# Ledger of designs, part 35: designed miniproteins, single chains, continued (3)

Each design is a single chain, and the fold is of that chain. pLDDT is the mean over its residues in the fold that is shown.

## One batch from the design tools (miniprotein)

Design m9195
Fold by ESMFold2-Fast:
Structure m9195 (fold): chain A 67 residues (1-67)
Amino acid sequence: AEEKIRELKEEDPEIYEAMQLMSIGVVKATSPNSETPIPKLVALLILDRKDLASEEVIKLAKESLKL
């Protein structure tokens, strides 16, 4: 997962950024169901853009990676 994200960031930066923005948006939209862990891939994308994510979204991403 991490190695694939790193490769995507270098090979397809446009797609990588789109996936990060979508990931942040999806988690923010589903925040009422915050007890549900987000997929690890989505968590990694969000954590690479902590500057654009809210504290609550970052917390959910970190918790998802611990699972």
Scores: mean pLDDT 67

Design m9196
Fold by ESMFold2-Fast:
Structure m9196 (fold): chain A 74 residues (1-74)
Amino acid sequence: MSPQVQAFQARLDELLARIRAARTVEEMGRLLVEFQDEYQAALDAITDPEDRAIARQLMDRVQREMLERFQALA
């Protein structure tokens, strides 16, 4: 993977650990805002189509887990 995708995956792995530890809707709300900021910045930075596709797949997995956790806590 490119350095951009590697760095992004590392940030997403850290975010996933925090998502799994989250116990309140308020905490999940803060994590969702952080995810949105990283999502936008990372997509804007990636110019290679293959790297962009990998980043999107990684983000989709994290977003799915966030939504499931958020709904479980709501």
Scores: mean pLDDT 77

Design m9197
Fold by ESMFold2-Fast:
Structure m9197 (fold): chain A 107 residues (1-107)
Amino acid sequence: SEKIKEIKELSDQLLEVARELATAPPERIGELVEKMVELIDKIFDILKSLKTEEEYNEAIKIVKQTIDELRALAAASTDPRKQAVLQSLIDYLEKKIKEIEEEFKKK
């Protein structure tokens, strides 16, 4: 599925930006957060457009794997500000997953 491929590519980009955050100077944190939120919103826009349960399950699996990798990056962080940023993004992703799971169960 092209949509599943796009979700994977966007998830990989999100992880690249999160890794860039680890070495970024403080003045770049806001820019990187904005970019990560934009990537998350794009992932969930594609997720909402999925038509089959099979595609939905594969997409959710990719997003949950991305959350696990973000958690690992947060745990490895020595900067409390960057750790808090990563945790806020994880919370946003988990909120979006919960919303989409509830919407899909009603279809």
Scores: mean pLDDT 86

Design m9198
Fold by ESMFold2-Fast:
Structure m9198 (fold): chain A 58 residues (1-58)
Amino acid sequence: SVQAMQQQIRQDLANNSSMPLTDQQVSFVVSVRMYQMGVNRSDADARTVAVVAQMQAA
């Protein structure tokens, strides 16, 4: 289910992040990963580009 995918992504972020994230940042990353999995594509397009650029810079 979509909820199970969101929960899994949240757990992955908690396990692999050395820095605390805000709820808004977590929700944004969940949206980006759901877009990569083929959901909410149009809603995530502009935000996905920005996040990918930030991740590649880090």
Scores: mean pLDDT 59

Design m9199
Fold by ESMFold2-Fast:
Structure m9199 (fold): chain A 96 residues (1-96)
Amino acid sequence: SLEEEAEELVREAEEVIREAEEVLKKGKELEGYGKAAAELAEIAIREARRARELAEKALESKGSEEEKRELILEAGISLGVAKIALGVAKLLLSKS
């Protein structure tokens, strides 16, 4: 259901935020790859927060199913960007 899809997006976004905050904490005092990892972690946090906000908006919406699907699709795209940024950030941090 659309509600289950939106709830899953919220859960996944919160997990990305938590993991990205750990990368940011470890990378922010480093140079080179560690600094690059911190910058990508900040992008991951921003995009994951956007995904969570859009998914929460879909859950709270009194609008059409089409409107809710559009919010869920946009949330999914933002979450995808966040996951890619986090993945690259983790790889860069491992090389620091």
Scores: mean pLDDT 90

Design m9200
Fold by ESMFold2-Fast:
Structure m9200 (fold): chain A 87 residues (1-87)
Amino acid sequence: SARLEALEEIIRLLEEALEMVRAGAPTEEVLKVVERAREIASKIDPGLAQVIAALAEEMRTASREERAGMLEMAIGLARDRLQQLKA
């Protein structure tokens, strides 16, 4: 389904953003990837999109370690949504 494919792409993008944070990529480049995940989420799950948007805003002033934790939380939420669709 299009919604299942979209959730898998959201998870992929958020995991890419997490790897970028761990590699020390500039925050602006990480936020571009997070924004792509938010745009996809906005079309299928407004609640998930709002969480991603809030975390992206917090990431602007957060430490590298805090940014990693925020992305791990968003990934976990997206994975929970995916598992609910597969059940």
Scores: mean pLDDT 88

Design m9201
Fold by ESMFold2-Fast:
Structure m9201 (fold): chain A 97 residues (1-97)
Amino acid sequence: TIERLSELKREGNEYYNQGLKAYEQGDYELAVEYFEKAAAKYEEAIALDPRDASALSALAATLANLSKAYAKLGDEEKAAQAAAKAKEYQAKADAVR
């Protein structure tokens, strides 16, 4: 499971970085797609290890940026939901020691 956890976090990081690049280039629809793919990988990692602080923090950061991308597209409801989830996962990351 350690090898699979590391692979999922690596894949999540790759999608997250692609999302950041798309956002920087003003392609907010593509940024959403990549951030959603990144979040899915981090969620799979958390399912394997619910106390992985790095995966929890990475998901929180991904959801925070997904919120910004949704806001740019005018989807205020999805932006608010993603922002709330980002805070929830950051709190979970901070709680694991």
Scores: mean pLDDT 91

Design m9202
Fold by ESMFold2-Fast:
Structure m9202 (fold): chain A 71 residues (1-71)
Amino acid sequence: MSLHAEIMRLVLELKKAGASKDEIADAVIEFLRKHGLEETAERVRELAAKTDDFNDLITEISRLVAEAELR
């Protein structure tokens, strides 16, 4: 399974469990760090701090992870 697909599944599962925007962001950051994508994890952290809209944050996470996988 691709890293992008795993992260999007994690986001969906946490959202269904009632997790907050910040809790979902933290889970994604930890997942990225565990897989050696520390630069992408820091970008997600910065975006979560600046983004108030939950859907915008999910869209941005999706884009950043897809970009990281294309390297």
Scores: mean pLDDT 80

Design m9203
Fold by ESMFold2-Fast:
Structure m9203 (fold): chain A 67 residues (1-67)
Amino acid sequence: MNQVAVGTFDTDASPEEVNEAGREAKEENGARAVSVTVDGKTVSVGVVADTEEKARATVERIKERVL
């Protein structure tokens, strides 16, 4: 089953840094997919995982790494 969590936040991190944080958080939490959209300083992160808890934890981990 695919669960989705989305986080939107402002950060001074580069798109490269956010993508790296997403990759690390994905591996750490066992998420299926992470997508990152950057519009200036505003970042939207979408996570797909087998549970809502994993998806949400992955979003929060990305925020921890780049905020």
Scores: mean pLDDT 80

Design m9204
Fold by ESMFold2-Fast:
Order: sequence, then C-alpha cells, then structure tokens
Structure m9204 (fold): chain A 94 residues (1-94)
Amino acid sequence: SEMEEIEKLLREHQKKVEEVMKKHNVPQRTIASVRALFDGFIRDVRERKLSREEVIEALERLRDALYAELKDKNPELAEEIVKEIEELIERLRE
C-alpha cells in the first residue's frame, strides 16, 4: 500500500540519518530528538493525519532547519544530512 511504502522509506532514511549523526559524534539526546521527529511522521502517516505531500513539506522544513543549525558548526555533517533528506524527498515524489 502507499502508506506502507511511505513508512518504509521514512524508517530507512531515519536509520541513515542516525548513522550519519553517530559518525559525526552528535550527542545521543540530539539523535533521539531527530528519531522522534521521524517516528512522529510515521505515526501521522499511519493514522492518515499526514498526506505524502504534507510529509514532503515537513521534510523540506526539517532539512532547512538542520542545515541552518549545522552549516557553521559542522558543514560536513550539514551536507550529509541534507543529502539524505533530499534523497528521501525525491523517493517520496515517485
């Protein structure tokens, strides 16, 4: 189903983002916060509270917020996280 495919993509990219953050020694509390955001998206999709387009919009906002927060502190981390979120957005647009 469409909802199951969206959930699968969100979980796959949640794990990839966590791996990138761990590679860059991001604090566990920050990783947990980002994980919780993805869990929230998955829950809201499952409960039909969030459409595919609304998920894309939320991910674009998350991408921009993370880039703004990280670009000066850790530009390599910022670039890798943006790439993972952009790849997820592209897959969701299919």
Scores: mean pLDDT 87

Design m9205
Fold by ESMFold2-Fast:
Structure m9205 (fold): chain A 59 residues (1-59)
Amino acid sequence: MIPGLSPLQREAYNLMVAAGMTPEEVVDTLVSEGVPRAQIESAVREAEAKYRKYLEEIE
């Protein structure tokens, strides 16, 4: 688990990593729950960037 995620970023991270969803699938899922798309896209990009940085530590 990556520390320092906002609640929305953590939900996006969990959907991408634990549920195996793509960033686009995560955006579509969270948009259907009534959150503005731009806010979700920002949170997904930030969660994805934090996840990629975490993976770089194990290369």
Scores: mean pLDDT 72

Design m9206
Fold by ESMFold2-Fast:
Structure m9206 (fold): chain A 64 residues (1-64)
Amino acid sequence: MSKEEFIKKLEEDIKRTEAALEANKDNPVARQIAERELSIYREALNKAKEGKLDEAQKLYDEAR
């Protein structure tokens, strides 16, 4: 997977997770889970943008 492909995938996962947060604003447990996933995806995106694809992939796999 190219750096560009991985970044695009992470951005799509972030968008999906942000939508889940909005959909579950009345469910505290679901919000906590989505917020944790969002934090991990954002960290992975930062690592990928820095060229640390191995670290980004590890974080991404841990979130799944």
Scores: mean pLDDT 80

Design m9207
Fold by ESMFold2-Fast:
Structure m9207 (fold): chain A 87 residues (1-87)
Amino acid sequence: SALDKEKEKIKEEFLKKVGEIAPELVEELRKAIEESKSLDELATKLSEIYNKHLSTLSEEQQKELEKIFVETLNRLGRAEAEAAAKA
């Protein structure tokens, strides 16, 4: 579906951006994306992974990752809401 393509694009762009900032998180975040059944579950898993790695990340990496996480969750939520409105 068009929604599935848009969500996949958002997920791939997210992992690419994470790879530029903290490549060590990419595999764990990819797994979180694949295993999550809802946006709430994904948000919880992203927060847990971020907090687990917090001590190894610079302040600059932390700020950029927080921004990317929030933007990605908002983009996914918007895509789902827009698809529901058009259906």
Scores: mean pLDDT 84

Design m9208
Fold by ESMFold2-Fast:
Structure m9208 (fold): chain A 72 residues (1-72)
Amino acid sequence: SEKEKEVKELLEKLKEALKEGKSEEAAEYYKKIIELTGEVSPEIEEELQLESALAVLEEAGKLEQAEALRKI
């Protein structure tokens, strides 16, 4: 589907941004993935810096997930 293709492209860009140390750009791609899927990914959150992951979850309205991440 179109959504699956867009998510795959965003994941590729996210991985590239992480390899380049561009955590803020990676966080922007993660936010778009959440907006498209409605789902969070703990695996991506582990690759992001904690502060960036928390900011994305809060901006996306995933407050319960942000609280869970803080407790780890």
Scores: mean pLDDT 81

Design m9209
Fold by ESMFold2-Fast:
Structure m9209 (fold): chain A 89 residues (1-89)
Amino acid sequence: GVVEVTLENGRVFYLHFPDKENAELAYEALKSRIGEDAGLVFFELAERVTVEKLIDKVTGEVYENLSAGEAGFILHKRGGKITGAKLLE
């Protein structure tokens, strides 16, 4: 499954998950917490979610085989508050 996250700073990230259940869990968490830091949401997901790929749609950078915490750190460092979340697959 794939989730799109849009951040207040105009950055857009695509998050690829190993299955639909992981993607839906991440999507619901992000959607329920619009206005909060995306990295903090992923830190709280911890061992519940793994991220196969994180793609920065502005820079084109790709990160693979991330823990939720690693994905959270990247989003926290490079983004701001969540302005949108979309389940793509």
Scores: mean pLDDT 82

Design m9210
Fold by ESMFold2-Fast:
Structure m9210 (fold): chain A 63 residues (1-63)
Amino acid sequence: SITATVLAVGTDGDRVHLLVDRDPGDATSVTKDGVTYPITGIHGLLVEVDGGTFAPGDVVTFS
């Protein structure tokens, strides 16, 4: 698992766009506070997530 800090957050409906400080690699999910969300896209340090509420400074785990 890869642990990263959220640097910025954008939203479009139920989709969340995260800018993170560490490469998530080939991760298919992200976990915050014990809740796991599917990853729908990765573009370098930009991660598209299906649902969830995120804020800059959040620590997340990629799997």
Scores: mean pLDDT 85

Design m9211
Fold by ESMFold2-Fast:
Structure m9211 (fold): chain A 100 residues (1-100)
Amino acid sequence: HMENGDLEKVARELLEKAREALEKGDYQKAIDYINKAVEIARKLGNKELIAEAYLLQAEVYRKMGDTEKAKEYLEKAIKIAEELDNWGLVSKARELLDSL
């Protein structure tokens, strides 16, 4: 196994690549990068990273016009963020949810 710090770095780099793919309109590539980052975050037990990944996945589905999936991932992100008292993530997710 890789060291936990190295795995977190890889997961964050995957989320950066997902944002770049989203900006280019490559939605499937963005989802693929996000899914890989979520798998790593789950192995690490890093709930904050999972919530960040779900927020980005919701943005991808919103851009694709999949409002139902966007809402699903926002609700998942909000639930985790509230458990972590991460009110910055809660605020961002609620703002995006209100934009749907």
Scores: mean pLDDT 87

Design m9212
Fold by ESMFold2-Fast:
Structure m9212 (fold): chain A 100 residues (1-100)
Amino acid sequence: DEIIEILRKLFKNDPLALKLVEEHKEKIVEVAKKISKEFDLNLYFAAPIALLAVYFIENKITNERLIRASVEGVAKLFFIPEEYVEGLTEFILKLVKEEL
């Protein structure tokens, strides 16, 4: 619930992002909690990365360079420390491959 409310506020003016949130609430919450626990990131940072991960899973995107560039963009936009970018990229890439 808190994770979904964070995403609805952050993406209030993005109808495509909101559609992804509403269609995949349970998966986004699951992924955000995993990110928060594994990287010791608060839910405000974990939630937009979880949305990005679910986007890559649903579109079957396994391109590491595209995933990294997207993580870098989200990190910059939401003020997530740059030191987490590589670990988050590897986490997302592994998660997408596991959902084959």
Scores: mean pLDDT 85

Design m9213
Fold by ESMFold2-Fast:
Structure m9213 (fold): chain A 89 residues (1-89)
Amino acid sequence: DLEEAEKLVKKADEYFKQGKAEEASNLYIDAAIHYARAGDMEKAREYAKKAGEVLEKGGFRPSKAASHYTAGMLLAVGEQIARELGEPP
């Protein structure tokens, strides 16, 4: 999923340049999930944080930016735990 994560980051960067901050934020969250699935927790955290930062820069309230950052982090951690535990029967 590293290739998918990189593709999502490029698309998010483009949407942010177009002023589509909320769509960019959602794509950064998706990228963070894919980085976590690939085992890259440093990049997963980086892009979860960026999801919040682009909302703040796009004029959204800091509380909404923090919520998106937190959601991205929790989803990324969940994916990491799922990978470590494997599929239950």
Scores: mean pLDDT 75

Design m9214
Fold by ESMFold2-Fast:
Structure m9214 (fold): chain A 83 residues (1-83)
Amino acid sequence: SENLRKALEKVGEAVRLAIEAGPDKAEQIRETGGKMAAALSKGDLETARKYGDELVKIAGEVDPEVAQRVRSLVDEALKLAEK
């Protein structure tokens, strides 16, 4: 699906921004973002939202401004996947 491809690109961008802000948490960020991406690929929006929220929380531990941008990307990815 084109919408799924775009949603996965948004998750990738959120992961990249979070890692750039907190490279010491890169492995945790990649794992959490990967779980969100896997859930989106299976159409499991509830699990995708759970891991998206965890990604925002990890970003917030590093930088509240980055967490706000990650939240926006996560929400956009979920909206794209609902279509």
Scores: mean pLDDT 89

Design m9215
Fold by ESMFold2-Fast:
Structure m9215 (fold): chain A 75 residues (1-75)
Amino acid sequence: SFDDLLNQLRQVAETMDEEGKTYVLDVLNFLESRKDTLSLSQMVSVIKQSALDLGSRTGDTDGAQKMIQIADQTE
């Protein structure tokens, strides 16, 4: 479910440093605010793109891969 997706992403964020956690929580707030206007496919796309951006910014490739795996489970 959408709530399960967001909860899993919050759990991943708690394992990140402060910069990564702040970024992921901001993405989650965006997704929640757009829940009724974005398709599931668009939400998954946002999560995957955010994961790639996080990995590029922070070097947290493990965190990025976990986000992508969670997104793939939702498709």
Scores: mean pLDDT 80

Design m9216
Fold by ESMFold2-Fast:
Structure m9216 (fold): chain A 72 residues (1-72)
Amino acid sequence: SKVEELIEEERRKGNLTLADILEGVIDTVKRYPGSTDPDELAKQLLLQAATVLRNVGHDELADQLEEAAEKL
């Protein structure tokens, strides 16, 4: 999946926090019964995480999450 490709790319770059967040998104989507749009659910989760990260001063990571969401 596109999310799995992003996880491997971010791990290669050393962005372990972002990779961990993306793993959590995949895990959440896989556990959601009856999801008819997993890409939309993943996008929403990434955008919410980006908002939280900005609130605690991690603007660069928030930007990376928003970019990842745009690719879904």
Scores: mean pLDDT 78

Design m9217
Fold by ESMFold2-Fast:
Structure m9217 (fold): chain A 74 residues (1-74)
Amino acid sequence: DLEEEIAKAREAIKQGNLDEFIEHAERVADLLDERGLPVEAALVYIFVAIAKKTNDLGAVELAVKHAERVLAER
């Protein structure tokens, strides 16, 4: 369930659990791709890549906030 995996990824960010965030965010990306939303899936994979490269959930939160802002202004 996409909604459940999104909720788990968000909870992992709140708890500062990097490994849980990566696990659930990768599942979110896979489910989005399966639903025919490849651009949204690619954005989530980019957030996972940021998490893996930086080991910093704060960097992920910042990237998500900037992406949401840009998408909302379109």
Scores: mean pLDDT 80

Design m9218
Fold by ESMFold2-Fast:
Structure m9218 (fold): chain A 73 residues (1-73)
Amino acid sequence: MTKEQLIEELRRKAEEALKETGKYNQKSNELSEQGMKDPSKRKELIMEGSSYGVLAIGKAVEALAYRKEAEKL
């Protein structure tokens, strides 16, 4: 594998992780909004939404790590 091919693969992996970050953030927002509309499930839905927010942060960190590895090459 050439250096250029490795850089492109790392950038692709970073973009995939960034897309997952967006999906988790969207799910977190949707669950929080549902919790505001349903008082009987508010606590459960907000807690689940917060969990997706944490997953989004994890994926954002993965994306940053891949980008930093590509920059070092």
Scores: mean pLDDT 83

Design m9219
Fold by ESMFold2-Fast:
Structure m9219 (fold): chain A 60 residues (1-60)
Amino acid sequence: SAEELLKKTLEEIRKLIKAKDGDGAFEKYLKFRKEAVDKGLLTEEELTERATKVVEEVEN
């Protein structure tokens, strides 16, 4: 489902941030952002909020 794809992508981003691969995490985010907005999975604002939350939670 669309929500499953979103959750998998956010989990991949989380893993990259934990591995300190900021470039990989950012590239993954940008690619998914474009696809998610095009497919109507989330609004741009919702995606940004959810991704920011993942970054903040991992960077402790």
Scores: mean pLDDT 75

Design m9220
Fold by ESMFold2-Fast:
Structure m9220 (fold): chain A 75 residues (1-75)
Amino acid sequence: MAAAEEAERRAEAAPEEVKAEVEAELLAAQPELAALPPEERRRRTVELMLEALTRLTGDAALAEETVRERLAAEA
């Protein structure tokens, strides 16, 4: 059951602390993001989330997957 093992690994790798840190980083970048056109703002937001998650989790693949899931949820 690889999916269940991966989900549990995510909880350990990306706990509430990581989510709070990502939110804080996005909030801190809000003034800069607000100055950008909508297209560039979306791109920058995705880049910031990916960088923060990669730094905090140490797992680029997990970070990319997490960003993809969040974008899909917003659609």
Scores: mean pLDDT 69

Design m9221
Fold by ESMFold2-Fast:
Structure m9221 (fold): chain A 63 residues (1-63)
Amino acid sequence: SSELKKMMDDSMPVVARASAIGSSKSLSLEDLKKEKEKLEKVVGDNATKKLAVDAIQAQIERL
């Protein structure tokens, strides 16, 4: 649907932001966990939202 395409496009910056967050020296493990939980509660979840969650989780595991 058009909504699905819009959510994919809108969520790409979120995935990039999640990757940047995990690379940031200033962010604690607690902050990363909170961002992951926020994304898990996002209205209108789709495959792109899951990619953002997975990106943050991978970065948490690297700390």
Scores: mean pLDDT 60

Design m9222
Fold by ESMFold2-Fast:
Structure m9222 (fold): chain A 83 residues (1-83)
Amino acid sequence: DLVLEKNKVFDELVREQLRALGVPEEKIEPAIMLLRAAIYAREQGNEAAAEAILRDLARELGLPLSTVRRIADAALRAIEEVE
């Protein structure tokens, strides 16, 4: 299932990036779910909802919003198919 494989690639990249930034393990899985929700909102054309989720996540993790946006962008690129 392509959707499941893309979710796995997304999750692994986000998990690695958050661990590298010193985010506690107990916060990583909730953060992955919120980042997926932000990407989903953006894909539905709801950029305001996506931005709100990223801002809330940045506050929860104690990270700059720019860092959270960078992780989301990197994870989105990682799930793109290259031919």
Scores: mean pLDDT 79

Design m9223
Fold by ESMFold2-Fast:
Structure m9223 (fold): chain A 68 residues (1-68)
Amino acid sequence: MVPEELVEKIEEILKGFGVGLSARELTRLLRDAGFEVSQSTVSRALKILEKRGRARYDAKTGKYTYVP
């Protein structure tokens, strides 16, 4: 299961950057910050945020952006 804390952390990162980030880029950023996460778990968290209307996926770039 995806921890809610991870979903919130990804939302904060997307909001802070103000630009699109891929699941791969987010996984690297989270690991650099000391989180033990897989790209699969990050991708699941991003889909949860998209379902909640807090992130938008751009199929042309493969990136997610924060929705204010």
Scores: mean pLDDT 82

Design m9224
Fold by ESMFold2-Fast:
Structure m9224 (fold): chain A 55 residues (1-55)
Amino acid sequence: EVEKLKKQLELLDKTIANLDSLIARADEQDPERAAVLRKNKEKVESIKEKIQKQL
């Protein structure tokens, strides 16, 4: 179970990195879309925090 949580944290880190790339692209083309992506990143970071507290 602890191994599963660690793998989930790794996947969340990759998701956050992907969102950062999408935000950078969106800032050039559609700043409103970038704001939505930033909110999604905040939610993913909150999920990561909850998982870290379980460890």
Scores: mean pLDDT 81

Design m9225
Fold by ESMFold2-Fast:
Structure m9225 (fold): chain A 86 residues (1-86)
Amino acid sequence: MIDEEDIEKLKSLGFSEEEAKKLVSLSDEELVELAKKAEEKYGTEIDIEELLSLPTPVDRVLYILSEILAETGSLKEAIEKLKELL
């Protein structure tokens, strides 16, 4: 379920409203594809089972972002890398 608070949370990190809406609207299949793209392009180690077990769309997006952050060491770079996958 998408709500304004989830969108506001992503916007507070530096995503646009359109990017935030797109991210929280991703299906389970689209989230898995996004995670695979991050692994192929950035060398992230994303646990797909853990990703899909997370309770909200925003938590799932933040998990992918946190794994990109672990590889880049910079939140700004991680956000830009995630945007490149959209």
Scores: mean pLDDT 81

Design m9226
Fold by ESMFold2-Fast:
Structure m9226 (fold): chain A 85 residues (1-85)
Amino acid sequence: SSLSQEFLEAALALIDAAIAFIENPSAETQQALLEAAAALSEVLRDASEEERRFAQELMDLIVEAIEKKDASPLRELREELKSLL
């Protein structure tokens, strides 16, 4: 896989935090989402072009999932990414 383990772990953590926020919106789940996004941003400092492109697509998907209040696409992506670990 062209995605590193560090990137995959950070991306999965962000997906998990986003799902939690969508399913139970609270100050705690919002804070967890912001912290996971910050952690992924740190990983992206030395990331490949493919990882940066994936992160942008992931952020777009998270924004859409939050707006639609539907975590289903994030749950599907989570299972796909877990298969790469």
Scores: mean pLDDT 88

Design m9227
Fold by ESMFold2-Fast:
Structure m9227 (fold): chain A 84 residues (1-84)
Amino acid sequence: SEAVKKVVERIKLLIDVVKEKFPDNTQLNSELDKLRKEAEKLEKDPNATVEDAVKVYQRVLDLIRKNLSLEEFEEILKAVKEKL
C-alpha cells in the first residue's frame, strides 16, 4: 500500500534524524534499529494496514520521548518537519 509506504518513510526519516543528532546514544539507537526493521517488514507485507504502520510510528515517538529531554525531542520534530 502506498499509504503504508509513506508512514514507513516517515518512521525511517525520524530514526535517521535521531541517530544523526544523538550518535553516542547507543542504547536508544539500537532500540530504534529494531523498530526500523519492524517498519521495513510492514513495507514488504501486502496485508499490512496503515494502522499497523501508525502503531510502529507511535512506538518510535514514545521511545524517543522516554530517552530524550523535552527540548531534544522538540529539536528532533523540528528537524523532521524541515525535511518533509
Scores: mean pLDDT 87

Design m9228
Fold by ESMFold2-Fast:
Structure m9228 (fold): chain A 72 residues (1-72)
Amino acid sequence: KLEKAKKLLEEIKKYAEKILSEGDAHIFTLTLEELSKEEDVEKVIKSLKNMAKSVPNKELSEKLEEAVKKIE
């Protein structure tokens, strides 16, 4: 589960860099980098769910929700 989560975090980071402004992408990717250091997969899942709920971009929100389902 953890390895799969780490791979999905990298995919989300690359996607965010393509669709968000440089400033928004920078803040978002810093959050993902902190999550990538997390060893508790349940904390990663909770953080991704919270991010999906709070991000204003619908495509990014859907990508985050899809990642959660793939990790669970």
Scores: mean pLDDT 76

Design m9229
Fold by ESMFold2-Fast:
Structure m9229 (fold): chain A 68 residues (1-68)
Amino acid sequence: MPSKEEVIAGLLTVLSLPDPRAQLAVLRMAIRTSKDPGLKAALEAAAELLEAGRLTPEALVRIVEEHL
């Protein structure tokens, strides 16, 4: 299982992508390939907030802390 720090770093890298479509594509791929239920739930929550235009770095940290 990746550490909370590794998941946060990965999600922050996704948010650094200039295209929201690319951000969603990366998150959806990570959800499909993840086997850990906590990580999958965190990624799904992040994808929902991203689609709503509400995904911030602070929200990312909270999601990872809540699910992992």
Scores: mean pLDDT 78

Design m9230
Fold by ESMFold2-Fast:
Structure m9230 (fold): chain A 68 residues (1-68)
Amino acid sequence: MGKVVDVSGGFATVDIDAKQGDVLRVLSTGKEVTVSGVPEKGRAVISRSTLDKLGIELKVGDEVELVT
């Protein structure tokens, strides 16, 4: 389980141990999204373009879990 810590610069940043290509589930909606990148250990980013295509709106404090 992790939390969205920032939504800026065209990315949502999540405090979670994940790898690029891992799938995260947004707990409030049940929607799933693929991790776009991992800039540092314990931080995953998802591009805004990916979120927009999937109809996902992330806010700071939203909880996510690793699906795989």
Scores: mean pLDDT 83

